Designed miniproteins, single chains. Designs and how they scored, part 81

Each design is a single chain, and the fold is of that chain. pLDDT is the mean over its residues in the fold that is shown.

## One batch from the design tools (miniprotein)

Design m2803
Fold by ESMFold2-Fast:
Structure m2803 (fold): chain A 99 residues (1-99)
Amino acid sequence: SMKEKEEEELRKGLQELVDKHANGEITKEELEKAKKLVKEKDPELYEKLKEIENEKDSDKARKKINEVYKEVEKKYKEGKISIELYLAIYTLLLDLISK
């Protein structure tokens, strides 16, 4: 039941982020907090996100975003990242997709 509760919490958190993003409710403060957390907990992943931000080819950027998403899902399933860090990374990915 604890694993089911964590999966439910993650699903609800992701849905809330998608809804907030669709409504333009993700604030600059939330983005900066997400960036800080990712940089502190996974600096290599933070650098990958910066590479995506600087990618001018939209097809290459989308491919890299999908690769980061799959890497984050794998790390979460392996117990290497928290729900908080997962949601922070997803917040940054949503911001990148909208650019």
Scores: mean pLDDT 82

Design m2804
Fold by ESMFold2-Fast:
Structure m2804 (fold): chain A 96 residues (1-96)
Amino acid sequence: MAEAEEHVRLGEEARAQGRYQEAAAHYRKALELLPPDSPRLPELARKLARAIVELLLARGGDKSHLPKVKEVIREDVPEHAQELVLEEVEKLLEEL
């Protein structure tokens, strides 16, 4: 629990500095450390989704890259959080 909260804090600091790749890595690690039934899981999944979209946009990507982003989520995000992260990423990209 304490280790997961430390990674959330580091992710927030990285995101505030525009270091979206580092922010995404910290949020992913925090999700790995949380129990699958954690009440904080949806909020943290949304933070990861935003960091993923911010990183994609910073690299000149757009919603046409969604299939590749889905593949990365499936490979890099803990199974119990994949659906929450994917749903938020799809929502954010549709709004752009």
Scores: mean pLDDT 82

Design m2805
Fold by ESMFold2-Fast:
Structure m2805 (fold): chain A 87 residues (1-87)
Amino acid sequence: SALLEEILELLEELIEKVKEGEDPSETFKRLEDALLRALILETDPERRARLVEIGRLVAEAHKAYEEGNYEEALKLLEEARERLREL
């Protein structure tokens, strides 16, 4: 899926920005918007549940980042990436 490839690319870009100390705010927004679009378009209940879990991990990573917990943010983003690769 072109949308799942876009989500993976945004997630990789987001991880890189956090590691390099670059502002990830716009990339978080783009990723969260892409995940919401994927969830709305998904008709399979099992894949929908996996997308919800990926979205939860990204939302928790965003919160961790805003609280200055960069290591926790990276851990959560890497978990989201692994789950997305198995989708």
Scores: mean pLDDT 89

Design m2806
Fold by ESMFold2-Fast:
Structure m2806 (fold): chain A 120 residues (1-120)
Amino acid sequence: SIEEIKKRALEKLGEAVQEVADVLQKAYDKTNNPEIREILLELSRLYKEFLNEITKAKSVEDIKKVIQKFRERLEELFNKALEVLKDDPEMREQLKAAYARFQEKVDEILKELDKEIESL
């Protein structure tokens, strides 16, 4: 069902987003840099918009578009975070690792959604 697809997407992506948020929180705790705090708040806002859009999605294709949009917006935020952390190679590597896991989860879900669309 579409509801089971939504549930799997939210579970996998929610976990991966939380890992990214956890790394950013560690960076903020370490540096007290207000730019990192702004990035954390923006990540929270983006994720809330994503949850709202997923809830409203009425088709597998709509779910795919919502996930693709969220990925693009999170990539922009990730690139900003890497620039803010330019002088902290340890935090940069942790952030890159968390973001790579997020991208792997996105790719896995998008492949599952493409298979469902092909079955229509």
Scores: mean pLDDT 88

Design m2807
Fold by ESMFold2-Fast:
Structure m2807 (fold): chain A 79 residues (1-79)
Amino acid sequence: DEVDKLLEEGKYEEALKLITENYGPFKSLQEAIDYFKKIVEALAKLGRFVEAKSIAEFFYNITGDEDIYNELLKIIEDK
């Protein structure tokens, strides 16, 4: 919620910091997905595409969910 507001306001560095400070434990797979989407979006908006892609690939390797992986890649491409 607070993270989403920071992303909407263009405060990507603050959003990334808040995301990383509120890491885990995840109560569900959906919570983990939402967390990784926010990290990928913040990194992409900061121009840190290699890191954003690495996070997406890491998530794909642990979940095997190609639909979510493709969604994360689209976040990197959409600015």
Scores: mean pLDDT 74

Design m2808
Fold by ESMFold2-Fast:
Structure m2808 (fold): chain A 91 residues (1-91)
Amino acid sequence: MEEEKKKEMRRLAIEAGSYAGLAAMAASSGRLAYSDDQALNDEMQALADRAADAANRAVELYKKGGEVEEVRELAREAKALMDRAMALLKA
């Protein structure tokens, strides 16, 4: 039971980290594609930073043995922020 909980939390923390990484890549690509649009680049970077914060919080909850549902919610938050950053990049 405790091992199953830790495995699920680890998987969700890894997923949150992957979403944060993709958001950071979107922000980096935006700086190249929209180099003269400071407002757009600031918005994309803010989304990437928030996704990284969510992923870091998910990892800390996993390390301290927090609740699976809290880690799952942080993974959903990171995904939503990544989706928003990618949508801005594609506009």
Scores: mean pLDDT 86

Design m2809
Fold by ESMFold2-Fast:
Structure m2809 (fold): chain A 74 residues (1-74)
Amino acid sequence: MTEEDLFEEARKKAEEGGGEEEVRELQKKLARYYEETENAIFIEEAPTPEVEERVEELLAKGKKVTAAYTTPRP
């Protein structure tokens, strides 16, 4: 699976409001991708301060971050 495939899958699950179990399984898959590549993809319910802090931490490590939210960023 390529980076583009992972982004598309993450976005699709976020848009579908898929079951928590499916989202959790995808998050584990994305965590493996993060460990193996310079890119980090994750799914969260909303852009909370905790999520934004995690994004800043990943960016500080030189990772390219893409976050998919089930609730759209305002």
Scores: mean pLDDT 62

Design m2810
Fold by ESMFold2-Fast:
Structure m2810 (fold): chain A 100 residues (1-100)
Amino acid sequence: MEKEEQRKHGLEMLEEQKEEVKKLKKENPEYSEFYELLLKALEEMERLLEEGKSPEEVMEEFLRKVLNTPEAAELSRKGDSEGAIKLAQEAFEKILEELK
């Protein structure tokens, strides 16, 4: 596989997700801390991808565990920012463990 192509594709995907999270943060200021955490996690994912990790695997795992969980969405909607942040942190930690 071509590392440069994988890196570019992964960075493009992460950039799109960051734009989406920024929109959600604007629309739901009550959960700004949660969305801030997501943005920081996505930025860290970009750095890991530049180190040669698979962008698709890192992105899919992160998004599936955080953004695509009914629990994360429900907690964000209910104003349980701490719970949503905890879910995001747990998902991020699991991804980092897989990448070591």
Scores: mean pLDDT 62

Design m2811
Fold by ESMFold2-Fast:
Structure m2811 (fold): chain A 96 residues (1-96)
Amino acid sequence: SMEEEQRLYEKALKENDVETLIELELKKLEEKLGRELDEELREALRVFLRWKVRLEKEGPLGSYSDEELEALMSEKEKEALKLLAKLEEEHLKEQA
């Protein structure tokens, strides 16, 4: 339920449980799309989200140029970013 997900999210934030935050984010994406993400896409998104959290601890992402961000990203992370952008676009299209 949404209430259980909210409790898990709040607990994970307090405990700095990055893995639980990632899994909750993936579940939110599945709910927005109305479908389950395939295993390969889920794994790519997990890799990207872990990378994003790590970089946010070292400095704000907005301070990096597109070229610098690409240099820090693996091919899996680049593909995960493209897929995430496509999923966000699909969600916004449904809301508009």
Scores: mean pLDDT 64

Design m2812
Fold by ESMFold2-Fast:
Structure m2812 (fold): chain A 71 residues (1-71)
Amino acid sequence: SRLRDTVVSGNNRSNDYMNSVRNGDDRSVVDSTNSDVDRVSRDTSRMMRRRGYFGSMTFSDWNDTVDNVMS
């Protein structure tokens, strides 16, 4: 349950950003996506480290999310 809550929270942030881009219709924001994604990635990584566990599934899911955003 705790792991699912963390994944859902991360997914909600990703979805919120996608909704913002959809409403903003601003391509200049796409260039800032790399910086924003990097910050979110660092924050998520630190949270996982603090909890003392790294799930290969969560890491793979994160990579897939980054690929989807980059495409």
Scores: mean pLDDT 52

Design m2813
Fold by ESMFold2-Fast:
Structure m2813 (fold): chain A 63 residues (1-63)
Amino acid sequence: SGMLQKRRDEELERLKQEIREQNPSMSDSSIDDIALSKWIVDWAGSNSLSDQQRQEILELLNS
Protein backbone atom coordinates (compact mmCIF):
# COMPACT_ATOMS: atom_id res chain seq x y z
CA SER A 1 0.00 0.00 0.00
CA GLY A 2 2.73 2.47 0.92
CA MET A 3 4.64 2.13 -2.36
CA LEU A 4 1.48 2.31 -4.50
CA GLN A 5 0.24 5.34 -2.53
CA LYS A 6 3.60 7.10 -2.98
CA ARG A 7 3.61 6.34 -6.72
CA ARG A 8 0.04 7.69 -7.04
CA ASP A 9 0.89 10.85 -5.07
CA GLU A 10 4.03 11.45 -7.18
CA GLU A 11 2.10 10.98 -10.44
CA LEU A 12 -0.67 13.34 -9.27
CA GLU A 13 1.95 15.96 -8.29
CA ARG A 14 3.51 15.66 -11.76
CA LEU A 15 0.13 15.99 -13.51
CA LYS A 16 -0.82 19.02 -11.38
CA GLN A 17 2.50 20.68 -12.25
CA GLU A 18 2.00 20.07 -15.99
CA ILE A 19 -1.57 21.44 -15.90
CA ARG A 20 -0.46 24.45 -13.84
CA GLU A 21 2.34 25.25 -16.32
CA GLN A 22 -0.13 25.13 -19.24
CA ASN A 23 -2.88 26.99 -17.35
CA PRO A 24 -1.23 29.45 -14.89
CA SER A 25 -4.51 31.33 -14.31
CA MET A 26 -6.48 28.18 -13.38
CA SER A 27 -7.53 27.70 -9.75
CA ASP A 28 -5.85 25.00 -7.63
CA SER A 29 -9.20 23.22 -7.16
CA SER A 30 -9.75 23.05 -10.93
CA ILE A 31 -6.19 21.76 -11.44
CA ASP A 32 -6.77 19.11 -8.73
CA ASP A 33 -10.01 17.93 -10.38
CA ILE A 34 -8.46 17.74 -13.86
CA ALA A 35 -5.33 15.97 -12.56
CA LEU A 36 -7.40 13.40 -10.65
CA SER A 37 -9.65 12.76 -13.67
CA LYS A 38 -6.65 12.30 -15.96
CA TRP A 39 -4.89 10.06 -13.41
CA ILE A 40 -7.95 7.81 -13.07
CA VAL A 41 -8.18 7.43 -16.87
CA ASP A 42 -4.42 6.76 -17.16
CA TRP A 43 -4.53 4.35 -14.18
CA ALA A 44 -7.43 2.43 -15.73
CA GLY A 45 -5.47 2.07 -18.99
CA SER A 46 -2.20 1.05 -17.31
CA ASN A 47 -3.93 -1.57 -15.10
CA SER A 48 -5.70 -3.25 -18.05
CA LEU A 49 -9.19 -2.63 -16.67
CA SER A 50 -12.08 -3.90 -18.78
CA ASP A 51 -13.97 -1.36 -20.94
CA GLN A 52 -16.92 -1.74 -18.54
CA GLN A 53 -14.81 -0.97 -15.43
CA ARG A 54 -13.18 2.01 -17.19
CA GLN A 55 -16.61 3.34 -18.19
CA GLU A 56 -17.91 2.97 -14.60
CA ILE A 57 -14.97 5.06 -13.31
CA LEU A 58 -15.61 7.76 -15.94
CA GLU A 59 -19.32 7.84 -15.02
CA LEU A 60 -18.42 8.32 -11.33
CA LEU A 61 -16.30 11.35 -12.32
CA ASN A 62 -19.33 12.79 -14.16
CA SER A 63 -21.60 12.42 -11.11
Scores: mean pLDDT 68

Design m2814
Fold by ESMFold2-Fast:
Structure m2814 (fold): chain A 81 residues (1-81)
Amino acid sequence: SALEERKARVEANMRRFAEAAGLSEEELERYIALGLELVEKQAAGDRTLSPEEQAELDRVTAIMRALPQDVFAALVAEAEA
């Protein structure tokens, strides 16, 4: 299903990001869980973010922006493929 495909994509993208950013397994599992929760909420028509979910997304965004530009570009290209 489209939902299952999105969940698989989120997990794959988070694993590539964790490898590039040097994240711990615990941090990776936490971000995958957040990403999957958001995909499920959106599929149910709920697009609201809790303050805690927004804070975690802001942290992930800050880490991604700190990556070398070529690494970030490669991750984005793989996420869009």
Scores: mean pLDDT 75

Design m2815
Fold by ESMFold2-Fast:
Structure m2815 (fold): chain A 102 residues (1-102)
Amino acid sequence: MTVEDAFNFIKDLILKSGNTTEEEAEEIIKKMIEEAPAAYARLEEVKADPSLTEEGRELLDLLEEATKLPLEEIAKKFLEAYKKGDYPTAMAYLFALFYRLA
């Protein structure tokens, strides 16, 4: 699966799960995908660290819970977190979506 295929799939899920315009969904997803590699690398470093912080543990717990949810619900929770400015939570849901689609 290409990044573009994943982008289009996530966009469709967000459009189905929320009252969002197609253009707004595309901008949100593009921005988060561009920022995802940096957030992903940080999450992997936190996961590998034997001195895992409480914040890192909470993000890992959220990620594990998110992977158990239906894809449409993950997309909805991602959009809710992003709109609230809770970017760490939004990135955890975006990571869960990529993990399920990869």
Scores: mean pLDDT 67

Design m2816
Fold by ESMFold2-Fast:
Structure m2816 (fold): chain A 92 residues (1-92)
Amino acid sequence: MAEAAALTAELERRLTPLLETLDEEELARLALEELARHLGVRPAALRRFLREHGLEAVYDALAEAFRLGVRGGLTYEELLAFYERRQARIAE
């Protein structure tokens, strides 16, 4: 049972439809601060993580940050609700 791989695959699967509507750059730029707060990490740390991995690795970066957030008490449902609200606002 590879929890990290399972979390990454599930996160990618659930976030992919949202990221198809939002550019990964726009998601990172507009949602970074709120995402970092939801994940329980500092915005600067999350930004550096995304930068080091590049925009194509956003899924991996989000999965790792989400694992840290889950240890802090965040759930998949809360993270998805955050992205859905952000996507709806950006899409109008």
Scores: mean pLDDT 50

Design m2817
Fold by ESMFold2-Fast:
Structure m2817 (fold): chain A 68 residues (1-68)
Amino acid sequence: ITEEQLEEAGRRVAEETGLSVEAGRTGAKLIYEQGLSVEEAARLLADGTGVSLETARKAVEIALEVLR
């Protein structure tokens, strides 16, 4: 994936969930660069950011929409 796609995913995640742009970029990388499932990426993001698993899953799903 491109840096521009990562920036857009991060920005949209921040707008819709209130997480940082960097958290959104991390979620996108976990899916597309590491090949993790939505559930695996959401768990790691929740653990790293301290947000609920539901919020982290929503953030990962938003990042996926931007990158597809």
Scores: mean pLDDT 80

Design m2818
Fold by ESMFold2-Fast:
Structure m2818 (fold): chain A 87 residues (1-87)
Amino acid sequence: RLEELLKAANAVHQAARLLMEGKPVDEAVEIAEKAIRELSPDAVRTLAVGMEAAARGIAQTHPELKEKADEFARRVRELAERYLAEH
């Protein structure tokens, strides 16, 4: 359980770093997709909240990245909702 929360936290950090480095949103979303497949439903909820919080932080500190951060948050939410509907 703690191991899953650490995996979720690491995925959030890695995705945020990719967005901050100007990498395509698709690359950051791939981090979320990989993490979701390895996590329990509760850990997926934590991942989604963390990813959305990171995206808001990026949009707040880097307005030029707002559109990418918003798209990332939306796509992560859609992925988490789809996964949770099946689990």
Scores: mean pLDDT 84

Design m2819
Fold by ESMFold2-Fast:
Structure m2819 (fold): chain A 88 residues (1-88)
Amino acid sequence: SALTAAAERALDVAAELEAKIEAGELTAEEAAAAVAEAGALVREVLALAKELGDAVSREELAKAIAAAIAATGAAILAELKFGVEPRV
């Protein structure tokens, strides 16, 4: 489903950020870009959840929301590590 696809994209973003952080290769610019991408993914997941409503299982919805939150959390932590303020 579209929610499952969005959740998978969010998890991939989180995994890539974690790998770069552990390798010590994440740049401040990449961290800022990741925050913007995570925000867009959260918005997409919420819009899809609202549109699909009762056509989506509670488990699928919870998984998609959790994935989007994980991606956002990873991106924010990456940005904070380099002292980059979120863009207004």
Scores: mean pLDDT 68

Design m2820
Fold by ESMFold2-Fast:
Structure m2820 (fold): chain A 67 residues (1-67)
Amino acid sequence: GPVVVTVEGSGGTGATGAADLAKHGLVLSYTADPLSGTRLGTLTVVAASEEAGRKVAEAAAKGKESI
């Protein structure tokens, strides 16, 4: 089944990651909370396949800032 990956960022980090992941059609939702002083964005990705989801999860864990 599909794999859900949640990545959080501050400022524009989550938005930048969402744009990149959207190229693969893997972005499910992106939430940005401007009232959160430390956390301004959360990206949720649902991969079409478990293999794709695993790759996304590995990339997110490796480079949280770059996602």
Scores: mean pLDDT 50

Design m2821
Fold by ESMFold2-Fast:
Structure m2821 (fold): chain A 90 residues (1-90)
Amino acid sequence: SKEEKAEELKKKIDESVDKFMETVINNPALTVEEKLKLAESYMDTLLALARIELDEQFSKEDVERFTAELQKRYDSKLAEFKKILEEKEA
């Protein structure tokens, strides 16, 4: 179904984000500010790519719904990433 396709896409994006964040967190050459900027840029890029894939397969209404759900996931992921960085630097 459309919902199943969207959930599979979200899962793949979540896995990509988690792997990227782990790589960035463990890089001692990057400042906290640089890590945050890289995470935001990466998430923005993934969201843009997801919108392209969704637009090819779904109606505009469905695309808006699915991208809103992805944005909420990204906001949550970024908030957790910020918390981890703050705790690590403290």
Scores: mean pLDDT 77

Design m2822
Fold by ESMFold2-Fast:
Order: structure tokens, then sequence, then C-alpha cells
Structure m2822 (fold): chain A 80 residues (1-80)
């Protein structure tokens, strides 16, 4: 559990600073939420950020976001 959170923080450091802080906050809210509908909405926000980075040609940040999303899904599956 704590290792997944640590890996996400390390990946977030590869993002632009403003985005890194926003993504870390979304991930923290997602991990603290017990509502599947809220978790789905927060996960969608991460997907939208990933798409915006891809559209901008920031492929390194896009890759980091994809890895963050996979780690978030892994964490949510371990809680079930």
Amino acid sequence: MDEIKKRIKELAKKLPKELAEKVEKIVDELFNSKDPEEQGKLLLELVEITQELYDRGDFESTRAMSEIIELVIEYLEEKQ
C-alpha cells in the first residue's frame, strides 16, 4: 500500500510542478474515498489530464500519468 503511494509520488515528480500537485491531490482523494462513483469521477479526471498532455505532445508526462493510473487501479483492486 505505502509503496504504491511512494511510486505515484516519484512518477508525479516527472510532471510539470502545477500538474504534479494537482495529480497528487486527486490520487489522495481517490484513495481516501469509499464511494465507487466518486472514485470513478476522480479516475476520469486523471484520464483527462493524460489526454491533455498527449494532445500537447508531452509524451514523457503522458507515460508517467499512464503508470500512475495503473497503480491507482491496482490499489483500488487490492481494497476489494
Scores: mean pLDDT 81

Design m2823
Fold by ESMFold2-Fast:
Structure m2823 (fold): chain A 78 residues (1-78)
Amino acid sequence: LEQEIQQGVLDIAIGVNEVSLRNLSKLDPEAAELAAKALELQRQYTKALQAGDLDKAAALREQIQKINEEIDKIVKEL
């Protein structure tokens, strides 16, 4: 559980972070908006893990992954 929580936080941090959001906002405003939404969901995911709500954490992880895929698509089309 503790090891899974640490891996989950690292796994999500690879997709979108504050530095990435700042870089995206200079390249594409739509990608930056999606990145901001992903960061908010990442914060909720961390809180869900800390609360032991694994079902909510799993649902949030899927939402974050979908948004990261949308950001990746936009960035690749630039």
Scores: mean pLDDT 66

Design m2824
Fold by ESMFold2-Fast:
Structure m2824 (fold): chain A 55 residues (1-55)
Amino acid sequence: SDFDKYMKALEEAAKLTPEEKIQLFEKMRKESKNPAVQKIIDKAIEFYKKKLEEE
């Protein structure tokens, strides 16, 4: 399912830099067909982009 793919990406993202996390989530957003999962991913991307601006 799209949710299972999202959860696997979160596990892999734990090893990534903030910029790499954003790239991973943007890739997942393009691959996801579930609007609810897309909204969750969009919020995650916005959160990490904001964190990069603060660092």
Scores: mean pLDDT 76

Design m2825
Fold by ESMFold2-Fast:
Structure m2825 (fold): chain A 76 residues (1-76)
Amino acid sequence: MEELKKELFEAARNGDVERLKELLKELAKKGINPLQLLDEEGKSLLDIARESGSLEVLEVLREYAKENGLESALPP
């Protein structure tokens, strides 16, 4: 779990959209909501996307939230 979480946040920070999508799919298979995960500094994936300024990462997270019924986890 921790290893996948670490890779997920690194993919988000690096703007590695393909790796991010792959890790989101793996976490979903394990029944884990990736949008509820926090890194070692207490930052969410949305926080990381905003800080890095990656529109592609933010779009991937929004798509994931909508497809999995997690729209309420997104800021308005």
Scores: mean pLDDT 75

Design m2826
Fold by ESMFold2-Fast:
Structure m2826 (fold): chain A 100 residues (1-100)
Amino acid sequence: KPSLEELFERYKEIMEELQEAADKENTPAAREVAKVASEGYKKLLELVENKASPEELVAVIEELIERLKALKPKLSPELQELVERAIERLEEIREELLEL
C-alpha cells in the first residue's frame, strides 16, 4: 500500500506536468488551473505540517477536486487529461486518509 508521502509525490509529479503544459499553452484558463493545482498542493502540505485532522485534509482535497473539475471544460484536451490524472491522484490521497 503506498504511503501518504508517496501519494503526495505522485500528485506533485502530475502537478509539475500540468504547470509545464499550462505555461506552454499560456491561456488564462491554463494559468488559472496551474495556479489552483499548485496552491491546493501548498495548502495540503501546510495542513500536514500543522498536524491537521484527516477530516480537514479530506475537506480541502474535495474542494480542490471540485475547483479542478469546474475549470476542466475551459481547457485543451491535453490539459483536460492532466487535470483528470491530478484528480485521480487526489482521490487516492483522500481514500488513504479515509482509511486511517
Scores: mean pLDDT 86

Design m2827
Fold by ESMFold2-Fast:
Structure m2827 (fold): chain A 108 residues (1-108)
Amino acid sequence: SLSEMEKTILLFRAIAMFTDVWLALRRNPAVSEEEREAATKKLQELLLKFVQHLKNNDLAGAIKTLEEILAFLEELLARHADMDPESRAMLQTAIETVKDMIAELQKA
């Protein structure tokens, strides 16, 4: 099982990832308000599910939820190929953060 410190670090990484996605979407004028709100709501729901799995020491559930987040972020990046380089870099950083978190949980 994960230590409380490891869970805390994963939570901070998840918050950083959410912030990068939120900033990337908010800065891109090609993303509609409706799509931005739908995307942030979906990501919030997935993050709450991830936190619940961590609290319950359900590593398999936590990994599966991160894989769902990863697929969602990769779809966002593909959909907004015309995104400016800075916003794209923020979204790519979020994707790499999720990949790193999956790898860490697979070692636990």
Scores: mean pLDDT 86

Design m2828
Fold by ESMFold2-Fast:
Structure m2828 (fold): chain A 80 residues (1-80)
Amino acid sequence: EVQIVLTPEQRAELEALEAEIAALADRVNATKSAADYAALIAALRRAGAFVARALADQPEVRQRVLSRIDAAIKKLEAMK
């Protein structure tokens, strides 16, 4: 089992991204607008870029997390 090891700064950035994604998901659920879907997808892409960089030394965990983010993006794109 490989635990995700992040610096305090990386953890704060991740928590901020998670909060932004949660707020955008709530907005999408309320509005179902194309603009809100696009904003949520953009936030997920930014989270993917963060994960790719922050977990560079943890390739198995990185690949698993990135695959989940990619699957979420594809699902949201299909709902447009």
Scores: mean pLDDT 80

Design m2829
Fold by ESMFold2-Fast:
Structure m2829 (fold): chain A 78 residues (1-78)
Amino acid sequence: GTAEDGRELTEELIKKGVDKIVVSGTDLTKGALPVAIKAGLPVEITDAIAPVGYFKKYKEEAKKKGVEVTFNVDGLKG
């Protein structure tokens, strides 16, 4: 599943010491976002279609952790 792929890839990138995660696609974002926030790693979302309420939950969690989450969604004005 693509969410599992997003989670696994993000965990691997964190182990390699990257300073930012860039993710595209709704399912990959659903896997990557919780893992990156827990690790305190900034996330840029470039192409994801999901209800604003879904991302709001994780944006609040990220703010509590001091993590930057950016929504650069082409064709979707949030």
Scores: mean pLDDT 73

Design m2830
Fold by ESMFold2-Fast:
Structure m2830 (fold): chain A 93 residues (1-93)
Amino acid sequence: MELEERLRRLFREAPLDGEAILALAREILAELGEEAELPDPEEMARQAVANLGAELMHELGRSSEEMRAFHRLVETDLEAALARVREMEAELA
């Protein structure tokens, strides 16, 4: 939840790319990870993008077909998935 909130804040303040989101995930996990086993930053970034995208798609009324296409995009091309999330955030702004 906190990673998703930080991602939303950064989408408003500065554009992110796939490399930047991975760097952010590592920074957040390093800050939090002193008390827990650190998960893979790439997996955490994918999970955050997938969850944020699903929430945005629900708010925008996207179809199940479009949601499935987005999930495939998260697995195959994180940068394209992140660009899609930015596009959806812009539609809601």
Scores: mean pLDDT 67

Design m2831
Fold by ESMFold2-Fast:
Structure m2831 (fold): chain A 69 residues (1-69)
Amino acid sequence: VEELKKEGERLADEAAALPGVRSATLEINEKGASVTVELDRALSPEETARLRELVGRAQKVADELVKKL
């Protein structure tokens, strides 16, 4: 459980470090999990694909964590 939370937060941090990404935050509550991303600019197709991969993985980890609560 703790490992899943850390993994999700790590993936959100990696997303926030991508070019053109201002912030990426993982939020978990009783209703579910969400990843909020703020962009500084429009991303290239390659940057968008990378961001979607990291956000998708963080969301999947968060969903697994919520399921175990």
Scores: mean pLDDT 74

Design m2832
Fold by ESMFold2-Fast:
Structure m2832 (fold): chain A 77 residues (1-77)
Amino acid sequence: MERLKEDILRLAEESGVPKDVLEKIKKELEEAKSVDDVLEIVKKYSDLFSVPHYTAAVLLITAEALDERIRREKEEK
């Protein structure tokens, strides 16, 4: 989860998001408790991401969600 937040912030920075908006994104990411919260933040700022960086962000979020699901299913076994 922490790695995901760092990667999302990096992708926003690489997309040329202004510093003041990056600070808002960083704060919202720090307050995020779930992968779904991170996805909602990325969607909220989608217009500020370049298309390749937005796609990368969604793929990273999807990978983290799948990993959490696999871990949860393995614990319930």
Scores: mean pLDDT 79

Design m2833
Fold by ESMFold2-Fast:
Structure m2833 (fold): chain A 93 residues (1-93)
Amino acid sequence: SLLVKEAERIKKLLERDINVFEYKKKQGYKFTPEEVEYLKWQKDMLEKIDKLLKDYREAVKNNDQEKINSVLAEIEKLLDEYFKKQEELRAKR
């Protein structure tokens, strides 16, 4: 599924960004409130993606086509939310 591959790609990007944030924090970088809010949003997004990917794999294992379709629809919605957030951040410049 293309949606699953995109979700896995975005998961890796979120994990990388969170790791960079944690590294910079240890180095004494002082984040703005906006940066802290975005980190929290990224962590929440990562948790949601992880859950949906797990649910997808379980549904495939159980040959549950209705659940597969439901989870794919939730993944698509979550990816749309992710890209909308990227657009909002770009607009702030």
Scores: mean pLDDT 88

Design m2834
Fold by ESMFold2-Fast:
Structure m2834 (fold): chain A 88 residues (1-88)
Amino acid sequence: MKKYDGKKLLEALQEALEKIKKEFGDYATVSQASKVISEELKKKGIEIPKSDIKKILNKVKKEAGTKKLDIDQIKRALLLLLEKYGKL
């Protein structure tokens, strides 16, 4: 599995979170969140498959028992992506 610079990945994930908040407010679907995350990662040259992003978002959604993801659930998914793909 390819690992990415942790600082660069964190910056891309933070930009994705801010854009999700701006476009969707307090709640986003897995499809909405995964699209924004994938686009922001791609801008930084980070090639994480959209399918892997969706799997992590769906895992958080299932654990929460909700139809949509709130901002705290999205933050949790982003931290899981950072843990899986980030390198110190």
Scores: mean pLDDT 84

Design m2835
Fold by ESMFold2-Fast:
Structure m2835 (fold): chain A 88 residues (1-88)
Amino acid sequence: SSKRLEQQREQLRVQVYTGTVLRQIGDMIEEEIKKIKENGEDLFDPSVLERMKKKMDENRPAILAAADAEAAALTDAQMEELRRRTLE
């Protein structure tokens, strides 16, 4: 039914969006941890943690916009692929 397809599309969109956000945040954290280690700083120092949070906050609009765009594109591509398969 159309309702079931709408629910499947929404679930797929949420999964893709969540995965994209987590990947981008993970990449950012990994890069920052590398720099902290290279500088000989303590990863558990509150000032270091606050710097990481500030960097994430500053990049948040770009991360979310990129995740929205990627999630939409991947969802549309996957829905198109499903549509093609049902025509075979």
Scores: mean pLDDT 76

Design m2836
Fold by ESMFold2-Fast:
Structure m2836 (fold): chain A 54 residues (1-54)
Amino acid sequence: SLRDEWRARVDRNLDGLRAQLLAQGVPQEEVEREVGERRERMYRHLDRLMAQRE
C-alpha cells in the first residue's frame, strides 16, 4: 500500500540519519534510541496525513 511505501522511505531516510550520527561520534545506543523515536514520530505523522488530507 502507499502507507507501506512511505514507511519504507522513512526507514531508508533513517538509515542515512543513523550513518550520519555515527560519523559524528554519537554512541550507537543513543543513535538507535534517536532513530527509533524519530521513526515513531514520522510514522504517526504519516498516519495523520493519510487520515486527514487538506
Scores: mean pLDDT 80

